# Designed miniproteins, single chains, continued (4): the designs that were tried, part 49

Each design is a single chain, and the fold is of that chain. pLDDT is the mean over its residues in the fold that is shown.

## One batch from the design tools (miniprotein)

Design m13674
Fold by ESMFold2-Fast:
Structure m13674 (fold): chain A 79 residues (1-79)
Amino acid sequence: MKYGLTIKLKTKEAAEKAKEIAESDPETLKVIILQNPEDPNEYIVAGLYESKEAAEATLKKIKEAVGEENIISSSIEEV
């Protein structure tokens, strides 16, 4: 059982910082950054984790670093 963390961000700078934080976390199995092809102002950071707690901890660090005003949405789902 693994957990997917998806974060939608307003700026490229916020998305790049979110990816850096996720990559620095040893609990992150994989992280990618995507730009929405239909909206150039929407960036997606997607991470994969072994536990929900690890995904939640990484999300908290990202929110503290980039600010909630730069986050459109976030979700953690079992995959």
Scores: mean pLDDT 82

Design m13675
Fold by ESMFold2-Fast:
Structure m13675 (fold): chain A 89 residues (1-89)
Amino acid sequence: ELDKLKKSAKENLKSIKNFKDLLESLKKRHPDVSDLVDKGLEYAKKAEEYVKKALESKDVKEAQKYLELANKYFQEAAKLYQEALDKIR
């Protein structure tokens, strides 16, 4: 249902914003991983953009495609965050 997809999208949007805050905090404390963090922020921003497109969608299939793209970009951002954490630990 479209309503369920939009509820999930709002929750994803909150998670992405919290994750962006974590990435920015990590960059400030560990400048040596700034390149990885900057790439992670770019992917997180793309994920946020696709979640917003899903929220604007009136078609269930279109909303699903945008959420799948958002999830893909968010996973890439998370991998870069994990790589940055591994490098400093």
Scores: mean pLDDT 85

Design m13676
Fold by ESMFold2-Fast:
Structure m13676 (fold): chain A 63 residues (1-63)
Amino acid sequence: MDPEELEREIKEALVRMIIGVLKIMLKNGKISEEEYEEVVKRMEEAVEAGKLDEALKIGMEAL
């Protein structure tokens, strides 16, 4: 496996983990449904654009 491919898979796994944490925060009332949907949409758009570092930054700023 190429080092670049491995790095991408790790970053994608981190994005998924952050979304999972945000979903738990939503369930526990620590974040609003509107904020959750906006953050997840922005993260998904960044991933689709190939900007995994930006997706991670968006997610981390929401935590």
Scores: mean pLDDT 81

Design m13677
Fold by ESMFold2-Fast:
Structure m13677 (fold): chain A 74 residues (1-74)
Amino acid sequence: APSAKEVVNLHIEIGALNTLALIFQSMGQQPSDSLIKKMEQLIKKAEENEKYLSPETKAEVKEAKELLKQWKAQ
């Protein structure tokens, strides 16, 4: 099981990536393949630890998954 600190760090990382993704979306810009890959890896890590996530972090993961779908649909 992850520590409370690890769960908080995951929340911060996902939130930061979502903020960056929304900035790219608002500017009509495509993020780099490396950023897309990083987002995929964080989503996977979050899903593997879903039981330990707060409702807020679960919502952030869902938002990240939708943003990722939009980028891959090009």
Scores: mean pLDDT 77

Design m13678
Fold by ESMFold2-Fast:
Structure m13678 (fold): chain A 58 residues (1-58)
Amino acid sequence: MLSPATIEQLKRQLALFEAQLKKLKEELEKDPSDEKTKREIALVQTGIATLQDLLAQA
């Protein structure tokens, strides 16, 4: 069971990850072969999915 304070922290983390994902997608559009950016996008997307799942079940 998540506390309100924990939910607020997760929402802040989600917003930061969404901003980072948007930036990384823009970088990938400039260089579609950038393996580093692709890996970072995958990692951030996994983080976003986990946070969204936790918030939806809170």
Scores: mean pLDDT 82

Design m13679
Fold by ESMFold2-Fast:
Structure m13679 (fold): chain A 72 residues (1-72)
Amino acid sequence: DEEIEKKIKEEVKKAIEYAKENPEELREMIAEDAESMSEVEREIAEAILNLDEEKLIEIAKKMYEERKEAAA
């Protein structure tokens, strides 16, 4: 789905820009929520903190496909 892929890329770009602007605040927020986060959510948080746009896109696409699979 081309629209979904475009939305994922746009959201990832926004997340990276936010992380660049507020790295300390983002780290604090992630640390506070760490115990309630799933393994995938922790992986996403780590990728955001590392400014790894490609990794975030990969994770988001995987989550989207898994959600489709679960609905079947």
Scores: mean pLDDT 75

Design m13680
Fold by ESMFold2-Fast:
Structure m13680 (fold): chain A 109 residues (1-109)
Amino acid sequence: MRADLEAARHHPFVALVGILLEAAGRDDEEITIEAPPPPGRAGETITFRIGGVSEEAAKRLIEELEKLGFEIKGITREGGRTTIVAVTNALWLGLLEDGPATLVIVLEG
């Protein structure tokens, strides 16, 4: 899914990414978020690919996810790419049902 940040700002996850990138000095920049459309239910695995994210912004994103109560299951760092696997409430991902969902975030610097 390719999203303009302003158009997608009301999605909780996209709003969080936007806030962190703004804090890193990347105001009003187009963020490419690649994910399959959510099937609209809890229990799903949703993958986001976010390009142009600095190592420092990636670290802040991880810290903010933990502060918001995301359960970090794993973090892999390889060749300028950070892959984060987390469990969160499906409503944070815009799914129609309350309950746990798995989030995979691939950050490329």
Scores: mean pLDDT 61

Design m13681
Fold by ESMFold2-Fast:
Structure m13681 (fold): chain A 83 residues (1-83)
Amino acid sequence: AQERLSEAARRLYRLVQEAERAFPDKAAQIRQLVDEAVDAAAAGDWERKRQYQAQLTKLAGEIGQEISRVLDEIGRALAELDA
């Protein structure tokens, strides 16, 4: 469980760095939402984690379709924290 969480978190933060390079003006928002979702997952607060995932999805819609791949990968990595 802990090893899976660490692996998912490392993959997640590599994707966050990719998103930050692509959209530097949104970097702080992306980082904050991911950090809060990871913290919620680590605490076992799956409802809070889902709320932050929903906010990331909304942000993706606001930025546009070109980053849908990266944000979809972030969403999948966050789902792996449900282990």
Scores: mean pLDDT 69

Design m13682
Fold by ESMFold2-Fast:
Structure m13682 (fold): chain A 90 residues (1-90)
Amino acid sequence: LTPEQEIEVRAGVILIAAAVIIHTSKVEIKKYPEYAEEFKKLRDEAEKIRDEVTALVDSGTLTPEKVDELEARVRKIIREMDKISEKAKE
């Protein structure tokens, strides 16, 4: 892959991850209504990441540094969702 193609693939993976987080948050809110506000906050952050990636891809301004930042933000959301889910199961 060229560097440009690698960025496009990574952007696609981020968009898929964001979509999965958004869907999972809806399911988790229904299962654990006591943690609904925490899941909504993570859903909203995932939606912001989705919108930001989409805008940067559309404008052709997505950099490797920005992709690294966005991937780190996605990983942080996933870890926080896992923590809430673990707490809810206790």
Scores: mean pLDDT 87

Design m13683
Fold by ESMFold2-Fast:
Order: sequence, then C-alpha cells, then structure tokens
Structure m13683 (fold): chain A 68 residues (1-68)
Amino acid sequence: MSDEEIREALVKHALELGLTPEQAERAADIVLEHKDDPEGAGARIILDLGATPEQAEAIVKKLEELRK
C-alpha cells in the first residue's frame, strides 16, 4: 500500500473508534510520523488528542497490520 492509502485506512479506523474527523486526521499523521516508535505514537495520541488508551492502541495496531 502507498503511504496515502495507509493514511486513509488509519483515518477511517480512527473514525470507527469514535474519534472526531479532526482527531482521526491528526492521529493518522502522528502514527505515520512515529512509524518506528509505536509506544511514543500511542502516548502522543492520548496526550495531544485526549483519546482513550484503547483508541490509541487500536490505531497503532492498525498501522502494524497494514504494514504486513
């Protein structure tokens, strides 16, 4: 998948988890910027967006799934 296709899939997944469109877009960008640091990406999503730990973990795991 291209990086844009991965980003679109991450945004869709974040929306399905109950994040707002603005939170979903930013969560996808955070995860893609921190590809080599999934724990840091998850922490950033929680801290910057007010997402739950469960939402952050699910988004990070979605990137790993898409990169297989």
Scores: mean pLDDT 81

Design m13684
Fold by ESMFold2-Fast:
Structure m13684 (fold): chain A 60 residues (1-60)
Amino acid sequence: SDEKEALIAQIERLAAEIVRKDPRLTHAMQEIITQARESKDLAVLEELYALAQKVLAALD
Protein backbone atom coordinates (compact mmCIF):
# COMPACT_ATOMS: atom_id res chain seq x y z
CA SER A 1 0.00 0.00 0.00
CA ASP A 2 1.23 3.50 -0.89
CA GLU A 3 0.43 4.85 2.59
CA LYS A 4 2.45 2.11 4.31
CA GLU A 5 5.38 2.59 1.92
CA ALA A 6 5.32 6.38 2.48
CA LEU A 7 5.40 5.94 6.29
CA ILE A 8 8.28 3.44 6.07
CA ALA A 9 10.22 5.90 3.87
CA GLN A 10 9.64 8.72 6.38
CA ILE A 11 10.72 6.49 9.29
CA GLU A 12 13.91 5.55 7.37
CA ARG A 13 14.69 9.23 6.69
CA LEU A 14 14.20 10.15 10.37
CA ALA A 15 16.34 7.17 11.47
CA ALA A 16 19.16 8.29 9.14
CA GLU A 17 19.05 11.85 10.58
CA ILE A 18 19.03 10.49 14.16
CA VAL A 19 22.11 8.32 13.44
CA ARG A 20 23.84 11.33 11.82
CA LYS A 21 23.31 13.35 15.03
CA ASP A 22 24.02 10.48 17.47
CA PRO A 23 25.78 7.38 16.02
CA ARG A 24 25.31 5.55 19.36
CA LEU A 25 21.65 5.11 18.31
CA THR A 26 22.55 3.15 15.14
CA HIS A 27 21.41 -0.24 16.51
CA ALA A 28 18.16 1.19 17.97
CA MET A 29 17.32 2.87 14.63
CA GLN A 30 18.06 -0.36 12.70
CA GLU A 31 15.56 -2.15 14.99
CA ILE A 32 12.90 0.51 14.30
CA ILE A 33 13.46 0.20 10.52
CA THR A 34 13.20 -3.61 10.74
CA GLN A 35 9.94 -3.36 12.73
CA ALA A 36 8.55 -0.85 10.22
CA ARG A 37 9.39 -3.06 7.20
CA GLU A 38 7.91 -6.17 8.89
CA SER A 39 4.75 -4.40 10.10
CA LYS A 40 1.38 -5.06 8.42
CA ASP A 41 -0.40 -2.55 10.68
CA LEU A 42 -0.60 1.18 9.85
CA ALA A 43 -1.18 2.00 13.54
CA VAL A 44 2.18 0.38 14.43
CA LEU A 45 3.87 2.39 11.66
CA GLU A 46 2.32 5.61 12.98
CA GLU A 47 3.60 4.77 16.50
CA LEU A 48 7.13 4.10 15.16
CA TYR A 49 7.02 7.35 13.17
CA ALA A 50 5.93 9.30 16.28
CA LEU A 51 8.70 7.64 18.33
CA ALA A 52 11.35 8.55 15.72
CA GLN A 53 10.10 12.17 15.67
CA LYS A 54 10.33 12.39 19.49
CA VAL A 55 13.87 10.94 19.48
CA LEU A 56 14.99 13.41 16.79
CA ALA A 57 13.39 16.35 18.66
CA ALA A 58 15.28 15.35 21.86
CA LEU A 59 18.59 15.62 19.92
CA ASP A 60 17.92 19.21 18.72
Scores: mean pLDDT 86

Design m13685
Fold by ESMFold2-Fast:
Structure m13685 (fold): chain A 86 residues (1-86)
Amino acid sequence: MSIEDYINKLFEEGNYKLVANYYEALIKNDPDSPYAARYYLNLGKAYDKMGETEKAKEWYQKALEVARRLGNDDLAAEAEKHLADL
């Protein structure tokens, strides 16, 4: 089972804080990762589910900034949609 499958299971089970801790650790260990925008997006989703609206907004904005910088149009569009739904 991949680590991503395990993290998705934690999210489905409502363990949002553990999911957030996982992605925060990935960002801290490699802030220049080509996957950083995806990590910020998933952090935003976890905080959104916890009702932490201001933190969710912060992480979605970072996801959008990094996705735009890297030319990831699909991820930028997803981050914009989540920001609009807050």
Scores: mean pLDDT 84

Design m13686
Fold by ESMFold2-Fast:
Structure m13686 (fold): chain A 61 residues (1-61)
Amino acid sequence: SEADEYAAQVAEESGRAALENGKYKEGVEWMENAVKSLKENGLKKGLEAAEKMLEEMKKAL
């Protein structure tokens, strides 16, 4: 769906921005909340992108 594709783009852009700016703790908090919302709404592509970004940010902590 367009909503799922948009959610994936937002997760990727937000995660990338957090990594580029060294905002790892803030990025992790935001992305954990995003993962929860994406699971609740069944947005599978968005969830996959958000979980990937969350792992990358956690590795950078």
Scores: mean pLDDT 82

Design m13687
Fold by ESMFold2-Fast:
Structure m13687 (fold): chain A 90 residues (1-90)
Amino acid sequence: MAEEQERARLLLRLLEEGRPPREAALAAGLSEEDAEALATLDPEALILQLRAQLLLAEGMELLRSSSSPEAIAEAEALLEEARRLHAQAA
């Protein structure tokens, strides 16, 4: 879980820096098969999907670690943003 999130953050950073999807995926530690699959996707859509996945993971972790009203409100905002980004990627 944590390692997957770290790979997703590195992949997102490399894509935002303008690295080709295949090179970014390999540099982030994905297999050659996964890198080839990602290379078939639109880079902009892939960036939106990765941002959505990271926000979803952050919101879920916040809900798991805290039950304060402030933490719940922040998690709801993160989950809503993740949903919007996911819709834009489709």
Scores: mean pLDDT 79

Design m13688
Fold by ESMFold2-Fast:
Structure m13688 (fold): chain A 91 residues (1-91)
Amino acid sequence: DRDKELRIKAGRAYVNALLSLDVPLFERAAAALRRYGAGNSSDEQFAAATAGLLASLPVIRAQLEATGQVGPEVAEARAEAEALLAELENA
C-alpha cells in the first residue's frame, strides 16, 4: 500500500526531525506529515500541535548543549530526517 508506506516515512521523518532539534528541518517534516499522514486532523489542530513543538525545540537544544548531552544521535537523526524528506518530496 503506497499510502501506508508514505505515511510511515512521513512519521519517521517527523520523529527524526524532532530528535535533531533543528527547527527548519522539523517544519519540513511537519509539512510532509500533514500532506501524507494527517488524513483525520484539521489544519487548526495540526498547526497548534506543531507550534507548541517548534517553540520548545530551541529551549530543549540550549538545555542539552549547556549540560553536554548533545551527542552523535542528534546528527544521525538529522541525516535520517533529511534522507526520508528527500524521498517524500520527490515522490
Scores: mean pLDDT 74

Design m13689
Fold by ESMFold2-Fast:
Structure m13689 (fold): chain A 87 residues (1-87)
Amino acid sequence: SAAAAARAARLAAVRREMEEISRELQESKGDPWRDEALLERLVELAEELVRLGLHEVARHIAQALLSIPDLPEALRARAEAVLAALP
């Protein structure tokens, strides 16, 4: 169905964005401003995934964020909120 195709396309786009952000994080290990912007994008993606009902992907992103030792407190709170919003 068109709805199923649209959901599949959104999931594929989000997965690609996750891979791109992960690569950028690895490359920017030493640039705090770029690192924070990338982490904020990742949090925003996790929040969108919760809204889209993609709970396992959202959980994975939030857990990955919380595994980052230098994660800013504001982003940590948002990542924890993502996990709290999951069933």
Scores: mean pLDDT 78

Design m13690
Fold by ESMFold2-Fast:
Structure m13690 (fold): chain A 106 residues (1-106)
Amino acid sequence: MEEKEKELIELFKEYLKTTDPARQVEIAKRLRELAEELGLHKVVDPITGEVDPSLSEEEKYVAAALVPLAGGLVNENTYRAMVKLYQMSDEEIEKALKKLIEKAKS
């Protein structure tokens, strides 16, 4: 795995667990930079929060949650995705993010 892909996955997991607002802002900024560098805009629209319909349910949740982290607009789909992410295990989140990154490369 490329170092940037690993960094995105670990920071995304940390973001979901952190309660420090200053740390959340720092992580969100770095996640935005990593998402742009990894081409995740190909699978999620940063303005509407619409995700590629070919994505699995878990992949759609992580993709939709990236919209507010990238400075996009929060909509009902983004909110629902965040609720689902808090119910997912670290392993499920990591698997979904890895697949999302691979789809963004194609």
Scores: mean pLDDT 71

Design m13691
Fold by ESMFold2-Fast:
Structure m13691 (fold): chain A 104 residues (1-104)
Amino acid sequence: MKLPTTVEEFIEQAVKLLDEKDLEKVRIEADRIWLTALLNPNISYEERLAIQLLLDAVLTVKENPEKALEKIKEHRDFIEKYIKNPRLRELVLKALDEIEKKAK
């Protein structure tokens, strides 16, 4: 898979990890996505925060599904309160909705 360069590509790749059944691959790919975001000077602080919250939600669904719905609710509340960019907020909340469907 190519390295993500835009926030939309980071979000897409994070959500796509829900389809991976190999937990070791999920962890490796999540770390790769996160490290790529950290090293990308074109990713803003709010975009980086959003990527981190989505990766945490995906990893919780895969590793601790019993805690996933509570964590998703907490991340949703945080995003609505602290992500000021309305387009980023909409993209991240839509991604979180897809993650929540897999947690049920």
Scores: mean pLDDT 84

Design m13692
Fold by ESMFold2-Fast:
Structure m13692 (fold): chain A 96 residues (1-96)
Amino acid sequence: GADEAYRTAVESAEAALAGTTTPDQANMGMAGAGRFATYHGDPEKGARAARLGAEWAEKSGGSPEAVQAMRDAQIAAEKGDPELASEYATRAAQAA
């Protein structure tokens, strides 16, 4: 389910970040996880994914624009707006 896919994406991104993967590639992975969780129709899981994505983008040296877009995705997901959350997650990937 969404939790499994999200957990796998987070684990893969963390492992890649600790190794040789660029912050850009890792940020795109987290944006994908957030979008995927949002499309499962669970606002709480979408918000959680976006929150962790924002924190992780900040930690990985992601741009301020990518971090802000992920936080905007979290707010949209918490409000039950999966389309807006998906749009912000896409912007985060583009800003990475």
Scores: mean pLDDT 62

Design m13693
Fold by ESMFold2-Fast:
Structure m13693 (fold): chain A 69 residues (1-69)
Amino acid sequence: SEVEKIREETGKKLIEVIAKALGVVRDKMKANPDMSPEELFRAMAEALQAANPEIEAILAEKKERLAAA
């Protein structure tokens, strides 16, 4: 269905954004191998927060596409 295609395309775009965010965290972990759990959580939170505008744009596009379907 058209709805299923929209969901699949949205999912793929969201995975790509999250993969980039995780890459940033991975690079920070490599730079600081003694990173504490609190520092790791902060790095993850910062990476996700930086990704938020792109995620919001993808979800807004999904909403418009679903309304048109």
Scores: mean pLDDT 85

Design m13694
Fold by ESMFold2-Fast:
Structure m13694 (fold): chain A 60 residues (1-60)
Amino acid sequence: SAREEMRERMRKIVDEMVEITRQIMQLNQDPSQAAQAAELMAKLRELAEELRRLREQLRA
């Protein structure tokens, strides 16, 4: 069902967000990698917005 597909997508987004967060923490240990950390933070914001939209669709 569409709801099952949305739940599966949400799970994948959460897993990706966890992995990106780990990568950001690792990059933050090296000041020379600040640009890479910023790119991953932008990706994390995009994923958070997609997750928010999917949650709204499931509640409707």
Scores: mean pLDDT 85

Design m13695
Fold by ESMFold2-Fast:
Structure m13695 (fold): chain A 68 residues (1-68)
Amino acid sequence: MKITITELVDNVAPDRVLRLEVETEDGKKITLTSASRTSQHASGLTEVGRREAPEELAEKIKESLDFA
């Protein structure tokens, strides 16, 4: 399983949005986006950081997805 974390900043409201791309063992890709109360006002998001999640974090996310 591979998880990529992309950090985005809203240029209209000073808010951060996290985008998680989870690639399962079946080769399926799942995209999860965290949304704060102001993220719906985002007219332009700028990528400020991108990283691959470490294996420990990937296991934790898998556990969270499998639990509920």
Scores: mean pLDDT 63

Design m13696
Fold by ESMFold2-Fast:
Structure m13696 (fold): chain A 85 residues (1-85)
Amino acid sequence: SLDDLKDEIEQLGGEVQKRTSDFVMTSSDLDMVAQIQEITRQILELTEKALASTDLNEVQRLKEQMLQLQKQLDSLIDEDRKKQS
């Protein structure tokens, strides 16, 4: 349902924000921090657009965009993590 999809989107946005906050507290790479914060900003903007929408097809497309950005975010965090090892 639309409500179930919006719940998933809200949870995804919250998880991304928490992960970014944790990363910013531990990383010394200012360029990486800036890139991660920018991707997080884009994900949060998509989250707000999805939660404001009443169109199931639009919300689904926004979720797909969020997942693509989350994949980029995860890749950058993994790259930084390897440098900390």
Scores: mean pLDDT 83

Design m13697
Fold by ESMFold2-Fast:
Structure m13697 (fold): chain A 70 residues (1-70)
Amino acid sequence: SSAAAYNAKGVEAAKAGDYATAAAYFTQALELDPGYGAAIRNLLELAGSSQEAAQQLAPTLERLFTARLP
């Protein structure tokens, strides 16, 4: 699926240390499939991995989880 493809790209970017690109790919996977557990877990793990990653991911996490919650 397209969501799985974006998740795979996000994992590759995260391994390269490109947290912004990884976050963008995980976000795209979740836009296609909001219940895609692997992308959710990967995004949360990434946000917790370092202060820099947390700062880069804060707007993305706010948009994804706040907009998706009632």
Scores: mean pLDDT 75

Design m13698
Fold by ESMFold2-Fast:
Structure m13698 (fold): chain A 60 residues (1-60)
Amino acid sequence: MKPSNTVQALRTMAGRVTDPEDRAQLLALTDQAEQAYKAGDMQKVYDLSTQASLIAGRSL
């Protein structure tokens, strides 16, 4: 999978989360993942996306 697709998926998930605390945390992780992607740190992008997925999973 391409890292750009991961960042976009995280933004979509954050927009669907109804809990404002979990949504804010997802947005913060998404911003960090975008920064890591621009820096070429693909491992950090995947690590951050895993953390975001755990938060999204508990909010759904």
Scores: mean pLDDT 75

Design m13699
Fold by ESMFold2-Fast:
Structure m13699 (fold): chain A 69 residues (1-69)
Amino acid sequence: ARSIRGALIRELQSLGFSREAAEAVIEAGLRRDLSVEELRELVARLTGKTLSDADARAVVGGIRALRAA
């Protein structure tokens, strides 16, 4: 649902992502199920930022919830 997507975008923005970078990460995760490590590698590639393991797990969980909706 779009409400879940909006919440996930806001969470990523609070972690220092632009809206465009947040949307790119979500789209990648919707195309295939990303592991925590794959998500961290994608984030580093797109933005140069490193996520903590806890933040990466939260983002993966949010994308999986959005995918299931």
Scores: mean pLDDT 79

Design m13700
Fold by ESMFold2-Fast:
Structure m13700 (fold): chain A 71 residues (1-71)
Amino acid sequence: MLTTELGKMVLEAGKELGLPEEVAEALARYVDETGRLPSREEAKELGLTEEQYFELEVEVGMKLIKRAVGL
């Protein structure tokens, strides 16, 4: 079970972007454990392409902005 809001947000973003469930779960777990988004190199090791990593950063950024403005 994910314990951080950022980990939950990354899992949701990964699913919305159509990432494989195993990859989305691995990313969310990484973020839950570290408290940060992976680097490009770490994301590649977790099974993301550079394009998927960029899309993930954008989606998570949008979710963070929505949270900051109370949406």
Scores: mean pLDDT 78

Design m13701
Fold by ESMFold2-Fast:
Structure m13701 (fold): chain A 77 residues (1-77)
Amino acid sequence: SEAEKAALVAELEAAVRELLRLAQEVYGLPQEVVDAAFAQFRAMLRAWAATMSLEELERYVRLTLAAIAREAELLRA
C-alpha cells in the first residue's frame, strides 16, 4: 500500500538523517553541507520509491539500513 511505502521511506530518511548527524560530529561538516546532502538523498529516495513495488522497496530499505548501521559503527570507531 502507499501508506506502507511511505512508512519505509520515512524510516530510511530518519536513518540517513542520523548518519549525517554523526558524520557532522566526527568530521566537523558545515550545516549547509549536511542539509544539502540530506535534501539530495531525500529527493532521490522519493523518486526511486515511486518507481518501485512494495517488495522492491522493502528489500532496498532493509539492505540500505544494514549498510547505514555498519557505516555508523565505523564512524564511531
Scores: mean pLDDT 88

Design m13702
Fold by ESMFold2-Fast:
Structure m13702 (fold): chain A 86 residues (1-86)
Amino acid sequence: SAAAARQAEQAEIVDKIVELLRNKDYESALETLVELYKQFDSDTVSAIRMEVLRRLVEEGRWDEAENFRKLYEEAVQKYAELKRKG
């Protein structure tokens, strides 16, 4: 179903972001987050962000959870600039 396909896509995105953060690849993580804001509605992006934070907290990676919060704030700002150009 379309709902199952969306859930699978979101899970793959969450896994990708978590892996990038574990590897301290903040540049690729930021690019991935900016792309999420282009491709998905705000509710979907919020759901993905919450799941990434949950995974990092469950792994005891509190420092990476804080780094992720800073990254998605930067992604929001970059996406807002892109919207102003349209």
Scores: mean pLDDT 82

Design m13703
Fold by ESMFold2-Fast:
Structure m13703 (fold): chain A 75 residues (1-75)
Amino acid sequence: MDLGLQHLKLGEQFRSQGRFIESGRHFEKSGDIFLKNGDRQSSQQMYLLSGSSYAQGGRLDEASRMGRKAQESVE
């Protein structure tokens, strides 16, 4: 839980600095941690933020992968 929030904050921080790829990686890690803890809705939200950040950084393949992870996090 705390580690997931730490990665969320780092993702927001890197995004505010225009470091979109680093931001995407931290949001993805946050999503993975929330998913392991059973927080499916928080996980989905983090994967969507990760995808948005990757897209802004020009990493469209990573953005598409995050869209798939977001869909997989909700059942």
Scores: mean pLDDT 86

Design m13704
Fold by ESMFold2-Fast:
Structure m13704 (fold): chain A 91 residues (1-91)
Amino acid sequence: MTFDELLARIDALRDEAVSQLDKLRQAVKEGNKEEAEKYLKQLRDTLAGLQAAVDELSAFLEKRGYKGTAARLRADEAAFQAWLDEQVAKL
């Protein structure tokens, strides 16, 4: 996968995670436990895919000598996952 393809995949997975969080919030507001559990599972699966894509892009950057950029990418991902965990905990 190229750099641009990996970056586009990360952006798409982040958008998907935010969309799944919104659907989870709606299911919780409606008291629909089955839909809430479904969207929580989908969100976890999306976050696992996002972590894998970030790891692949970070490894690509490190091989090319961009160690600082790779470290920032991992830090940004950790911050995004921490934000999502906080949003889920507030439900």
Scores: mean pLDDT 86

Design m13705
Fold by ESMFold2-Fast:
Structure m13705 (fold): chain A 90 residues (1-90)
Amino acid sequence: MSVTDPAVADALAVLEELTTPEVLERLEAPLRELEAELKANPENRFAILRRAVRLLHEALLAAETDPARRARLAEATATLLAAIDELEAA
């Protein structure tokens, strides 16, 4: 089934809200490299997903100066990383 965890859905919504077209453009090449790594080494999928989440966090944090939005970004990132850990453990 599709992701139905409300905490994960809320975290994704925060990342979507904070992601500008300029951030997406900067992330396109690094994310394409991670996609290639995932295709070459699918057994490392959870490690690659964690790297993608951290990469997005770093790019958004570098672009964001509002402390309240930075705090929301940190919470959303922590929620997604915890969800990846739960999926790997299952």
Scores: mean pLDDT 79

Design m13706
Fold by ESMFold2-Fast:
Structure m13706 (fold): chain A 96 residues (1-96)
Amino acid sequence: MEMEELVEERRKLAKEARERARRMSEEEFREVIEELVRLIREALEAEREGREELARELAEKALPLQSILTYHFLNDDGEREEAARAAFAPIEEEAA
């Protein structure tokens, strides 16, 4: 029963992440990646310093962002990746 509650909570988060992933722009996906990397780095530093509780809190904050990226990649047969490349091309040309 306790495991069923955890599975249901994760299913809800997965549903919300999938819905958000479908609505997000390619720029927002880049921001999600950057924030995820930042949270993971801070969690690893907290763990290194022996701040286990802070490390867990940071890892929990990273989980929804990981879910969004996972649903972006797992539900993309390459079409979304091509769309991302097309969306990023003008920005890359402006940055060059």
Scores: mean pLDDT 65

Design m13707
Fold by ESMFold2-Fast:
Structure m13707 (fold): chain A 61 residues (1-61)
Amino acid sequence: MDVEGILLVTNYLREKFGHPLKVTEESLNTDPYALFMATLIYKNYKKYSKYFSKEILEKVP
C-alpha cells in the first residue's frame, strides 16, 4: 500500500475543504475507517482530478 500517496491525496482534500487536522501514518494504522476511506479516495483520485491542482497531481506516486 502506498502510504505516501494516500497521505498526500487525503491531506490535500482535507485542507481544500477546510478540515484543520491532518491525517498521519500513525492515525491510519489506528483507525480502520480512516484507512479505508483514504485508500478508496487514493485509488479513485482520477475521478476527483477536477478537485486537484497540477502541482498535487505531479506529487502523487
Scores: mean pLDDT 66

Design m13708
Fold by ESMFold2-Fast:
Structure m13708 (fold): chain A 105 residues (1-105)
Amino acid sequence: SLESLHEIITKIADKYNKENPDNPIDDKTINLAFNLIVDAISKGVKINSKYLHVFAAIAIYEALKKNKKKVLPLISFAALAEHVKGKNRILPMPIIEELKKDLLK
């Protein structure tokens, strides 16, 4: 659901901001990340609920880049998303890269 998407984006941003207080993710970036995924869904991209947190991480990463903010590597956001889900294992980078390509169509 859109509520679940907003919740996971916010949880990732909150955890990032606690660890990076000098370069926080702002509401503008959260809204841009949310809209990136909503736009992808409107274009027919299938957002599997199993990977929703990974799509949220990719969207935050892309939103930070578009806002010309200093950005950590994509793998750092993927790790943060897994941790927010109570998991410590990150998806292989080729899978994350494929999900990113699907999101940015």
Scores: mean pLDDT 83

Design m13709
Fold by ESMFold2-Fast:
Structure m13709 (fold): chain A 74 residues (1-74)
Amino acid sequence: APPRVLLRIRLRGSLEQIQAFLQAVKEALERNKIDLFDTSEETAEKIKEVIEEVAREMQARYPDLTVEVEEEVV
């Protein structure tokens, strides 16, 4: 079977803060033009890095927003 990657994102905050974070992640992924055909593992690492960068920026703007990102190969 092909390897699977579990990317777990835990969010805590208001619905508006969570929505703003998810929108920022979507825009950041589009800017980085992540190639899903390169390798699934490398793509997962790039996605995680983008999410963590957005999380740092958004947490500075929204102090009540908590973002935790975990990646596991399963």
Scores: mean pLDDT 73

